# Ledger of designs, part 38: designed miniproteins, single chains, continued (3)

Each design is a single chain, and the fold is of that chain. pLDDT is the mean over its residues in the fold that is shown.

## One batch from the design tools (miniprotein)

Design m9301
Fold by ESMFold2-Fast:
Structure m9301 (fold): chain A 90 residues (1-90)
Amino acid sequence: SEVEELAERIKELAERGLENPEELEKLYEEIEKLMAEMAKKLSPESRETLKEAHEYILQAFEYARQGEYEKAKEYLEKAFELLEKTVELA
């Protein structure tokens, strides 16, 4: 589905952000655009789950920026679980 494709692309960009902290700002802008596209295709319930996933990605990127990669990965894993939940609800 389109929602599943958007979720996978968001995951891919987020993982790339952890590997390339110098690109975090640019990758985050791309993720925001993909999330906005995804939100248009979702129910209100799924949009709340997507918002929570977005918050976890923001926290992960903040930890990555500070060099706390273990914490960043932990937060990304939680974001990915929520993205999968969003796809399931769509």
Scores: mean pLDDT 83

Design m9302
Fold by ESMFold2-Fast:
Structure m9302 (fold): chain A 95 residues (1-95)
Amino acid sequence: MDEAVRKGLAAAREALRLGHSRKEAGMIGGATAAREGAPVPVAAALALRIAGKPEAAEQALRSDPDEALELVRRELGNIARDAIERAYREWQRRQ
């Protein structure tokens, strides 16, 4: 989990360096963390925190996976929600 979050943060930092918005960096960081095995609420919280939505990030950490994805959809849009869900399913298929 710590390694997955660290990889997500590194991907988000690189996205910002390349000129992506904070919302795009949040989506990239959250999806990367999920692909590396972070639970959906953790990946969602990371995406929301990077995107500058700390209240929503705290709520996501206390949510079930479906509620956490709904928070991402509401704050960051359907593309970000789908990216995190797809990344986590990809990780599950590799187990």
Scores: mean pLDDT 89

Design m9303
Fold by ESMFold2-Fast:
Structure m9303 (fold): chain A 114 residues (1-114)
Amino acid sequence: GEKEEKYKKLIELAEEALKIAEEGLELLKKYAPDDKKTIEEADKLVEKAKELLKKLKEAKTLKEAAEIAIELARIAREVGKLALTQEEVPLARAIGLVLRAIGLEFEAELIKKE
């Protein structure tokens, strides 16, 4: 039903948000490997995203699932912003991560609103 479709979409949005966060961490490791502090910050955000995705899959309500998906998208955006702080990271790739994360956040917010 509609509820099952929305829940499935929220999982897909959350999985994509985790992929964006992981991609951002990989960009930092590849282009700014000497910025250990920024890499450690991004790594902690990716680990938090993994735990949130696990909680989303265990969520009992659409509202809870949507709130977790929104938080995952915000984490992905934060990792993208960390990539933007590094001059060595290609600007188009870092901007792409931030824009993709913003899009996922808006989609999750719309599902939460019904």
Scores: mean pLDDT 90

Design m9304
Fold by ESMFold2-Fast:
Structure m9304 (fold): chain A 86 residues (1-86)
Amino acid sequence: ASFPSGKDFLKLSQEERVALVTQALSDRGYELPIKQADLAAVASYLVSVLGLPSSKKQEVEEILWNNRNSVSAIAEALYQLAKEVL
């Protein structure tokens, strides 16, 4: 299935965003909590699939690290970032 663009991500409900991020992580074999060694790879993947600017990769790494125990918190933080840049 094609991953929706970042603009389409902004149109999703909170539950749909959480489900989408959960699926994106599980499809890559990533589990919570996100390991420090995986941060750069996970951030690059999420930047790519959400269509975020590559300049935002470091901010996505910070989101993943600060929210590493909660997919719902990751999804909400990514939504707030996407609202600013898309």
Scores: mean pLDDT 79

Design m9305
Fold by ESMFold2-Fast:
Structure m9305 (fold): chain A 71 residues (1-71)
Amino acid sequence: MDRDVALLKELLRKNGIEISDEQARTVLNLAVGRIGGIEVTPEFLARKTGVSVGTASRILRVLEEERLIPA
């Protein structure tokens, strides 16, 4: 998980998004892992990570562009 966290943080940093290791782990578990079949909206991700809805939307867009989650 530490390697995946570091890789996600670098990917997001290149897109102007700065998040903590804890926030990155939450993104990996909820959006990339899609554990439990939960629908991940920007609002849901913002509530779980504490980032703004705008930042959550940008995170999800980067993941979609990199094909880490379905578009």
Scores: mean pLDDT 75

Design m9306
Fold by ESMFold2-Fast:
Structure m9306 (fold): chain A 61 residues (1-61)
Amino acid sequence: AALEEHGKLGREIQEIVEKYKDDPDKRDAAIEKLLKEHGYPGTDIKAMRDGGLAGARALAA
C-alpha cells in the first residue's frame, strides 16, 4: 500500500524488459531514461542494471 510510485516504476521496467527482450542495449537505455525521469541517480540506475530483474523488483517493492 505504501510505495505506489515504486510499484508503477517496477511495472514499467517489466514492460520495457518484455518489449526489448531481444535488444538489451535498447532495454537498458529505456530503463535508464525512465529512472532518470523519476529522479533516480546514476548509482541507482547501475544497481538496477547489474541486479536485472532482482533490481527492478527491489525498486517496485
Scores: mean pLDDT 65

Design m9307
Fold by ESMFold2-Fast:
Structure m9307 (fold): chain A 84 residues (1-84)
Amino acid sequence: MKELGKEAVRLAALVASATNNEELYKLAMEFQKKISKGEKPSQEELDRMIKALKEAKKKAEEQNNKLTVEYARRAIELLEKIKE
């Protein structure tokens, strides 16, 4: 769980930078802070981050930025695994 969370945060931060998405970046930083403290993000917090990643992925698709689309897909998959 902790390793999956760290990887999801790293990918989400890269997606946020590539798409200039300040909301996603803030969500990724808050998620990282919780993981670093051994706290479990709530299902609501995970859902907010997944939603922000889906919006950023859509923007990356419109920009034909295939690398950022792949990073967003991986981050979403990792967050969905953490939800279970």
Scores: mean pLDDT 82

Design m9308
Fold by ESMFold2-Fast:
Structure m9308 (fold): chain A 65 residues (1-65)
Amino acid sequence: SAAEKTLQQVIDEYKEEAAKLSEEELKALEAELKANTVRTEENLEKAKIIIAKGVEEALKLEKAR
């Protein structure tokens, strides 16, 4: 499925960044996305925003150190 493929690609791209800081949070986000994976493009865009926010928060924590 296109939506499933896109979600997996986004997750994989962010895995390397998030794994540097918080594997626990990454797994929680990934599990939530997989459990709530939907077929609509709107929900896919929301999932991307959630992932991006997680990465942004991780980067802010790194900068604060």
Scores: mean pLDDT 64

Design m9309
Fold by ESMFold2-Fast:
Structure m9309 (fold): chain A 97 residues (1-97)
Amino acid sequence: SKKFEELLEKAKEKYEELLKLPKEEREKKAKEFVYKLMMEALEYAEEELKEEIEKNGAEELIKRIEEEIERLKKRGADPASIEYAEKVLEKVKEIAK
């Protein structure tokens, strides 16, 4: 889709910008950019996710996401990964209302 292609082009441009930065700044900005890109991808997926939930229900999906969040916490995963998974859960619950 056009929006997905726009996200990929944005990712490519940002990658080229990051290569010009010192390593420490590059790592910090790369994490921030990945998080923003993932949030934009979630917004893009909303209509497809809504259709899936309307057809099959949200209960199993919610349970699976909650189990994955607990697994991430037990592994001591990066806080940003946990936060993103929690945002996905919030979006699924919002659509399921």
Scores: mean pLDDT 73

Design m9310
Fold by ESMFold2-Fast:
Structure m9310 (fold): chain A 97 residues (1-97)
Amino acid sequence: MKEEKLEQLRRLSDEAIEAIKKGDVEGAVENLRRLAQLVEEATKDEDPEFREEIVKLARESIVKIYEAAKQLTPEERDKVFEELRRIYEAVEKIEKK
C-alpha cells in the first residue's frame, strides 16, 4: 500500500510534467490536484518514515514541475502554480507533525 502510493506520486508528477511539455495545461492541473490529494492523505499516516519519503518526493516534484512550467504562458503558468501551492501547503502540514 505505501509503496504503491509512492509510485503513484512519482507517476502523477511525471504525467504532469509530460502534459506541460505537450501544452496540455488541463491534464497537468488534474494530475497536480491528484498529487495534492495524495500528499494531504499522507498527513493522516502514522508512519514517520513514509511521511518523510512523501515530503521528499513532493518537494522534488514541485521543483521539476516549476521548471517545466516556465515554457507556459503567464495565464497557464498561474494555473499550475496554484496547484503547486496546494501541494506545498500539504507538505508543510506533514513537516509540522
Scores: mean pLDDT 81

Design m9311
Fold by ESMFold2-Fast:
Structure m9311 (fold): chain A 87 residues (1-87)
Amino acid sequence: SIQDKEVEEAIAKAEAILAQNGFITEEELTRLVMEARYRVFSEEVSNGKTPDQANEIATQTANQTIDKLEAFLKDKLGKTIKEVPKG
């Protein structure tokens, strides 16, 4: 679905930022969530959904994006930390 695509795209962008900079800011995370939300809203309206229906779907996408980004960051950072011997 478009929701799944936009969520996965946000994760891919977060991974690219981490690969380039070694870190990701809260502002960058917020931007990724808002971009995913906006793109889903716009596409659902374009597909004939009412603004209320599109907003509900976009809100679900934003929440899924937040949850997936948090899980991704915890797992990725946790694995990196666990792979480094504690001296």
Scores: mean pLDDT 79

Design m9312
Fold by ESMFold2-Fast:
Structure m9312 (fold): chain A 102 residues (1-102)
Amino acid sequence: SEAEEHLRRAIADARRAIDILRGSYPGDPRAEEAIRLAEEAIDHLRKALAALRAGDLETAIEHLEEAVEDLERAAAASPDPEAAELLRRAAEHARKAKEALE
């Protein structure tokens, strides 16, 4: 589905951002905070995908809303401009997934 495609892209972009932050900013507390928030967002995106596959649209939408918030906060915390842009793109994909369910 269109929602699943956007969900998969959001997870991929968030994971790429985490890889950049871990590789380029070891021990940076801003990078550690951005990684924590991005990992929380990935957990919400995975739960949204599971809910979507189960036909639970309400639960999927709730997890997508949490993922968008966490991804925007992760982008704001990111010391890396490329990682921040990937996290903002992941948030946009999560919003598009939510819109496809409404």
Scores: mean pLDDT 92

Design m9313
Fold by ESMFold2-Fast:
Structure m9313 (fold): chain A 85 residues (1-85)
Amino acid sequence: MMGMAEQMIFLQAVRIAKKNGLDEKKAREVAQLTLDIAKQLSEQTGKHIPTTHILNATRIASQQYLKGGIQSGKDAAQQYLEEQL
């Protein structure tokens, strides 16, 4: 369930995705998948993932979404966040 801090990160991620050329619906989709990946990695590793890494992952995922759709965005976010751990 999305807490206040998580909601604020989500809104920042949506803004970044929109700035990178995604419409509202796609921006929310990319922001949500990036946050979900970050939470899963944090739970698996026990390490905190900084907001800056989540927002950078959102930017990369948005760029890859434009090239290859949702799966490309998801794969790019996953790889980037794993490399930051």
Scores: mean pLDDT 85

Design m9314
Fold by ESMFold2-Fast:
Structure m9314 (fold): chain A 90 residues (1-90)
Amino acid sequence: SRFSREEIEEAVRRLRELGIPDEVLRDALEYAENDEFISTVAPLIGVPEEEIERRRARQFVKALEDKGYTLPDDLPDLLALEAARRLAEE
């Protein structure tokens, strides 16, 4: 991972402090994974995994914003995505 365990654990605490329900986080993660570009186009044109993860992170944040949740400016999209995955693992 490009983030330390400490950075991920801090991001997990921040997501919990924002009061985002677990169901909203899971729905946002599912929305990010089901992105049409990632599912259909990216495999055909050989997009690097780092670009795929960056797109997943953007779609994850977009899904949260569509539900009325805004992430802090100092929380990177990729770190928020990794923190949400950690929360989903329980």
Scores: mean pLDDT 79

Design m9315
Fold by ESMFold2-Fast:
Structure m9315 (fold): chain A 109 residues (1-109)
Amino acid sequence: SARAEIEALLERIRSLTPTPRARALAERLAALVREELAGATEAEQEALRVYLERLLARVEEARRRGPDAVTEVLAGAVRALEASRLAEAGADEAEMRAFQAAFDAEVAA
């Protein structure tokens, strides 16, 4: 099933994380993905599976370039999913900018 394939993809992404920081981002990504799966249609589940397959390929490529590259790829994915969630919840541009600044500061630290 798409759900089982999504869980397998999340575990593969997590297994490729070289640092505690990258692992924390992968765990945050998994939590966001599981929230989106709660009530997702079969078409939405398939779109999420395809997204995660592409993300896994980017993480595998980033791993060859070093740990900072893996962190950047995962941070970008978490940022995109959180921004999408905030937009669906009716967040305004100021709230979205505040989230972006706080997230970028967290990743840079």
Scores: mean pLDDT 82

Design m9316
Fold by ESMFold2-Fast:
Structure m9316 (fold): chain A 67 residues (1-67)
Amino acid sequence: GAEEVARRVAELARQWALEQGVSPETADRIGELAAEAVRAVEQGNFDEAQKLVDEMRRLLEKALAEA
């Protein structure tokens, strides 16, 4: 189901972010945004999904620049 996919994608995104060296707090936020992006796609809101992915990218880039 969509919720299971969202949870799995969130966990994968969070793990990947941790591997990039961001804090657990930032990784958790990236996971949350990933889950929201999956839900947006499931609802057919592709523009919203793109904005969420862009926010994840910006958050990751900022965290890495400040590390």
Scores: mean pLDDT 84

Design m9317
Fold by ESMFold2-Fast:
Structure m9317 (fold): chain A 82 residues (1-82)
Amino acid sequence: SKAQEHIEKARELLEQGDFEGALEELRKALEEAVRNSDADSLREVIRLADELIAAARDDADLVFEAEILRGFARMALWVIEK
């Protein structure tokens, strides 16, 4: 799926230390997962956002943006599973 393509790219960028790039790809993955009501992709976005937050902990602005993304993904997952 399109969500999975963005998830794979986010994972690669995270491994390379490109945290801004990883966050951008996670935003795209979230949009596609929400559009398709794809709970499995939302869980993967949440997991990768947790990894990004842990890896980028010295960048307060990036961590804040990733926490917002994670919060939105959690809310979307809750709505889909309701």
Scores: mean pLDDT 88

Design m9318
Fold by ESMFold2-Fast:
Structure m9318 (fold): chain A 89 residues (1-89)
Amino acid sequence: SMAEKQQRIAELRRQLLEAIAANDEEGRLEYLKEILRLGGIELTEDNSEEEIEVLAGKVVAEVAMAQSKLSAEQRAEFERKLAEELAKA
């Protein structure tokens, strides 16, 4: 169901943040890819790691918007802050 997908994306965000905190580059990339897969975003061989991070951030922000009913302005701010969070070592 959609609710199950949203819960799984939220759990993957938690695992992603733990991987970043642990300096687990392999785990970080795998969690980013899984978030994109669940979000219905197809990756190509030409997608950079930075592009993968930005796209995953948008998927997580979309789930947060759906769960918390964020406004468009609040969503844009959430996406910006999440991109900063995901980029931190």
Scores: mean pLDDT 73

Design m9319
Fold by ESMFold2-Fast:
Structure m9319 (fold): chain A 86 residues (1-86)
Amino acid sequence: MELSEKEKRMIELSGIIEENRPELLARDPEAAREVSRLVREAGETYETDVDRAIQLLEEAARLAREAAERHPLSEEQKREIEERLA
């Protein structure tokens, strides 16, 4: 199985998490902590069980999206937070 495919999946999931991180930190610190915990666990698991690491990242990305949807931000607010955290 191509490492490239699993690597692409992890990059995609990390992108979703990072894109929604500013909203989580600003609006839902509890969800932000849970997402960070899942990301850390995925990193620790990656070398022993890549499939489980991907599952943990999928849960983190899902939680990040759900929390962002519960706390809708304007496009301007979203961009300002991203620019300041980058």
Scores: mean pLDDT 74

Design m9320
Fold by ESMFold2-Fast:
Structure m9320 (fold): chain A 95 residues (1-95)
Amino acid sequence: KEELIKKFEKVIEEAKEKIEADESLPEHVKEALLKMLDEIKEAVTKAIKEGNKELLEKIIEGLERAIEWLRKNGYDKAAEILEEIKKTIKEILES
């Protein structure tokens, strides 16, 4: 369980680095994504500690909405980063 949290924290930190390095993102979008990643990290960590699979599923739904918005606005690289986070959360659900 501790290993899942560490793995997820690493995925979020790598995602934050990629978002911060993306010069194509408007500043307000970048700030919103970084805040969202911090909120997702907190929520997923809580869900793992509590064994709350329903909360993990709701987080995945929220990520899918964010990915759709990013793709609609041409932010495909940021959308791919969120897809990787979604994949990691799905792996945690299967564990």
Scores: mean pLDDT 86

Design m9321
Fold by ESMFold2-Fast:
Structure m9321 (fold): chain A 57 residues (1-57)
Amino acid sequence: MTEKAKEAIRKLEELTGLPLSYTPPYTTGVMIAEVGRKLGLSQEETDAIVTQGVSNN
């Protein structure tokens, strides 16, 4: 479990006003990373979200 992924999701919630911290892993991690990239999250932050999702294959 990556601390950076949790922080990135929290930042997305702040930017979007949506409850993204309570999403199940896998495919949702990739979608959240895409949205984060559009909202200005760094590549490192988006990579952390994707890694968290992939680990639940």
Scores: mean pLDDT 62

Design m9322
Fold by ESMFold2-Fast:
Structure m9322 (fold): chain A 104 residues (1-104)
Amino acid sequence: SSKLKEIEEERERLYKTLSEDTKKTLGMTLSFPGEKEIEISGAMSPTLEEELRRLLEEAGYKPTITRPKTLPEISAAEADILAGTIVSLILMIESIEKLELKRL
């Protein structure tokens, strides 16, 4: 069994603990091409994209955000809550990957 499969199973557990509304809102593809690098692709508002980019950069990441479909604008407060939730999930996933790498 590859270690990559174990990491993917941990990611699936995290997504399973989210509410259905959160899962629908986070209908985004995430990938980690390098240390502190993150690629995000999904339908989102411009305000959410800017807030997400800001929070990821503050967390020390180099984000690449692709928006294949633009959603209607949301309030700054909604964008902050959604972006904060996404960043928290990203930090949890990175933490799990780092723990697994240290144990190898």
Scores: mean pLDDT 68

Design m9323
Fold by ESMFold2-Fast:
Structure m9323 (fold): chain A 72 residues (1-72)
Amino acid sequence: GPGLTAGIGGALRAIGDAFHYSLQGDKEKAKEAAIAGGQAAIDAAKRYGDEVGVQVGQLTLDNAKAGKLVLK
């Protein structure tokens, strides 16, 4: 519902900050923002009982930790 959408929206904003830092050449801050965004997405999905959202958040977190969400 709207609450889950708002929670995931906050996480997506953090991921957007990661792209912003990547464009500025600050890959360390970009990676940190992406990791924070992935964790926030998992926490939001768990709060609303959304198992698919948890899986999407976990995939985002795993990719963030691997540096795949930082622009090369």
Scores: mean pLDDT 69

Design m9324
Fold by ESMFold2-Fast:
Structure m9324 (fold): chain A 82 residues (1-82)
Amino acid sequence: LTPEELQQRLEEIKQEIEDLLAEARARGMSDEEIEELRKLIESMKSSPDVVRGIIEALKEKDEEKRLEIISEAARKGLEEAK
């Protein structure tokens, strides 16, 4: 990926995540949970593959499975940030 393609992909993912978080809030997800997810996503902005994993997780209707996928993606992102 070129730096331009990488930046474009990150912007697209970020927009999708914001939309999904807004939908989750509308469905009754707590402000605290939404804020924690937003913080995790922000910390992963340099790792588009990890962020893509998080957005796919946010589309998952099973809440527990979704949280597991998000946690795993966040863990991998932290390892890459080292």
Scores: mean pLDDT 64

Design m9325
Fold by ESMFold2-Fast:
Structure m9325 (fold): chain A 87 residues (1-87)
Amino acid sequence: KDEELMEEFIKILEKYDPEVAEYARKLREEGRSLYAVIIESARLLIKKDPEKALKALTELLEYLKKNNADPILIQMVETLVREAEAA
């Protein structure tokens, strides 16, 4: 469940920024939670390229909604989308 979400998130990141995707993989290998991996990687991408972050986070949000993911996780990603829009 979390592993499938993690793989999809990393796959989305890889399309926009392979370096940020590698950072996400490193956090996953270090045993960081899905929540922490998404927040830290998303914020790194927002700082580096807010337009790419917006596209990546919007794709992730669509995936999460389609798969009836945890409402808390959806709300967190919606907040990150707003952070990317404001940057």
Scores: mean pLDDT 86

Design m9326
Fold by ESMFold2-Fast:
Structure m9326 (fold): chain A 62 residues (1-62)
Amino acid sequence: SEEIEKLKKEIQELMKQLATIRAELDANVDDQAKVDALTAQSEKIRAELQKKVDELNELLKK
């Protein structure tokens, strides 16, 4: 279904964003303010990713 394909694409995009943030964290380990900001951003994205995964699983059980 179109909704399932949209969710899969959104999940892939969020995973790419997390990979980028992890690379930035590795590059900025000495900048505590930047580490804190990137960590908060990664937590927000992980929460959104979990919601999308749960939504996808609910649609697949229909």
Scores: mean pLDDT 84

Design m9327
Fold by ESMFold2-Fast:
Structure m9327 (fold): chain A 84 residues (1-84)
Amino acid sequence: SLVEELKSLLEEFRTADLGDIDKVRSLILKILRLARKLPKKEAIKLLRQFFGTLPTDYLFLNVPWEISEKYLNTLYEEQERKLR
């Protein structure tokens, strides 16, 4: 299932060498692409688990700013839409 594929990518990210910026960038993009194929509620829940693993500072310092900014903005916008 898409959920199991996304969980697999999240686990790969958790065990990845975070010093390999290109691999981390590619992996974040794959995670975001799969998350967009899921219903909003499931995507937000899984992305919250992923986001809670990484401090904001890490995302902005260790991956291209555009990717980190888009990722966090999308996550925050979806969280706000759900609350309102």
Scores: mean pLDDT 62

Design m9328
Fold by ESMFold2-Fast:
Structure m9328 (fold): chain A 83 residues (1-83)
Amino acid sequence: NPEFDAAVEALLADADPETRELLEQLRRLAEKHRDDEAIQEAILSAVESALEIRKAGGSIEDVTDLLRIFLEEFEEVEKKRQE
């Protein structure tokens, strides 16, 4: 996904190690669910929202918090679907 890759690349340019790890987790999640359009859109939306926060002058910690919350919520939803 060119839009996802571009947004991740932009975030990686100024990312600390924790943010880099969260972005790599999102990349792995996108790869795992490449054929699921709804999951692809959710991941793209999260990364674009994080990029918008940075462009608006938000801190890298704001980006880290958004990505962490997204991943935590996604894992909880996926777990409930499997139960």
Scores: mean pLDDT 79

Design m9329
Fold by ESMFold2-Fast:
Structure m9329 (fold): chain A 84 residues (1-84)
Amino acid sequence: MVGQVLTLKTVGPDGSQGFVEVEVTAASKDGYTAIGIVKATTMPGFNVGDRVGIGSPEEPLKVGADVGITSMDTGTGAGGRIVR
């Protein structure tokens, strides 16, 4: 997990679709949460270089997991799914 780039397909509060690519810098022991840096994005309220938290309520972070992502720098949150 740490050092991997996760691609999240995201949906904004207005229903707009986008993505956030995150390089994972830290992960929880159970694998349900991670911290990372945005490498690329099309989502409003997220910027390249932002520190983000990612969490799944259902399972460890893997391809197919539904997640929440929050920018620690802007405070913006979005729902998403890990697609790569």
Scores: mean pLDDT 79

Design m9330
Fold by ESMFold2-Fast:
Structure m9330 (fold): chain A 71 residues (1-71)
Amino acid sequence: MSVLESAGQTIVNAEAHNRETVEKAVKEAIELFKKGKVEEGAKVLEEAVSPEKGPTMAEVFKEAAIAAKSL
């Protein structure tokens, strides 16, 4: 029924998800730094901030969500 509402929510969620994805990446990198994984944490931050690999970050999050649901 509410196809237009669903489409609108999807667009808004995509924008919010993209911004919050960067925030989550920062938090994850900090945890990696605390565990001594400085190189891995730095790479996570670089990929999140890099304008080159914007969509691939979203794909990684999508697969992680599916895996968590499968568990």
Scores: mean pLDDT 59

Design m9331
Fold by ESMFold2-Fast:
Structure m9331 (fold): chain A 94 residues (1-94)
Amino acid sequence: MEKVIEELRKLLDEAAAYAAASDASWAKAEALGKKAGELVEKATGSKEAGEYVEAAIKNMIDAAKAYPEKKAEIAEKAKEALLEEVEKIIREAS
């Protein structure tokens, strides 16, 4: 359980960092979101949970693209909210 949450935090930190960068790499952020979704699916046994995580990262990227002046704040807020929700789901699945 703890190892999965630690790996998820690391993937979400990296995705948010790529989205927030001055030379933002949306493709790398999206790829990390896919990895986070796969990790959550394996940890929970739920395809819906994995898809939710991947979709949340795509929504973060879309919001950062729409509001480039706020992309760092958008990425940080989205990361924190997603980590809180998914940590709860992983703990309940264990």
Scores: mean pLDDT 80

Design m9332
Fold by ESMFold2-Fast:
Structure m9332 (fold): chain A 59 residues (1-59)
Amino acid sequence: SVDDFFTRIDAAQSIEEVEAIKQEALEALKKATSFEETNKWIAVILAAIGREEELRLKA
């Protein structure tokens, strides 16, 4: 579920972990058939990008 992806992103401790989650979200986005579903996966990808930047700034 989309909520599970947000939880995984928040829990991720490395850029490598976030990148893997982002790739899974991109695959889910490709399979999205509704506008609402598409927007949810875009939100997940944006959250992943934000987490990557947070981890870069922490390092």
Scores: mean pLDDT 83

Design m9333
Fold by ESMFold2-Fast:
Structure m9333 (fold): chain A 80 residues (1-80)
Amino acid sequence: MAEELGKKLAELIAENKDDPFAYEVSLALLDMTIAFLLASGQAEEAVKLARTALKTMEELGVPEDAIAHVRDLLARAEAA
């Protein structure tokens, strides 16, 4: 479940990489989803989602700024 959602959110970010507004909104959706999982005590699911999203973003050639942001989210989830 978390992995499938992570993949879908990463694909959404990749689809919108050339539209600045849609790109930022797509990144915010991923950020909010991870934050909600962490806030609800679902750290393991947050880690799975973030790892899947990061891998998918790297495979799809998403800009490095977004990849670096998700690496930071993953590190936060792993520390929780």
Scores: mean pLDDT 83

Design m9334
Fold by ESMFold2-Fast:
Structure m9334 (fold): chain A 118 residues (1-118)
Amino acid sequence: MEEELERIQKRREEQKALAKKNGLESTYDSALLFDLLKELIEAVKNGDKAKEEAYRKQLESLIPKEVADKIYEAIKNFDAEKLVEIGRELAAQETDPTKAKIYEGLGVYAAKLVEKYK
């Protein structure tokens, strides 16, 4: 389990470094957010505490800790409605329209996953 997490983290760091070299950091961070939410929801569903902790920490690197904590709590409770609300709140506070759309879509995506995997 821990060896798998180390491999996943190393691969993601390498991918982020490559994206940065090509000026695609924002696109990579958006894709990583969707992937991290999927992995976190699956870890919570399966009771994989090691993966849950690792993905939660990576989420904190991309969004403010207070928001990451709210998302994590909603995922632990399989609260689809709360995930949609969090995404909308983030979108409303964001001045960049592209980033706002990503946050709204991210909340909807996470909600759909917790409903499917509940």
Scores: mean pLDDT 73

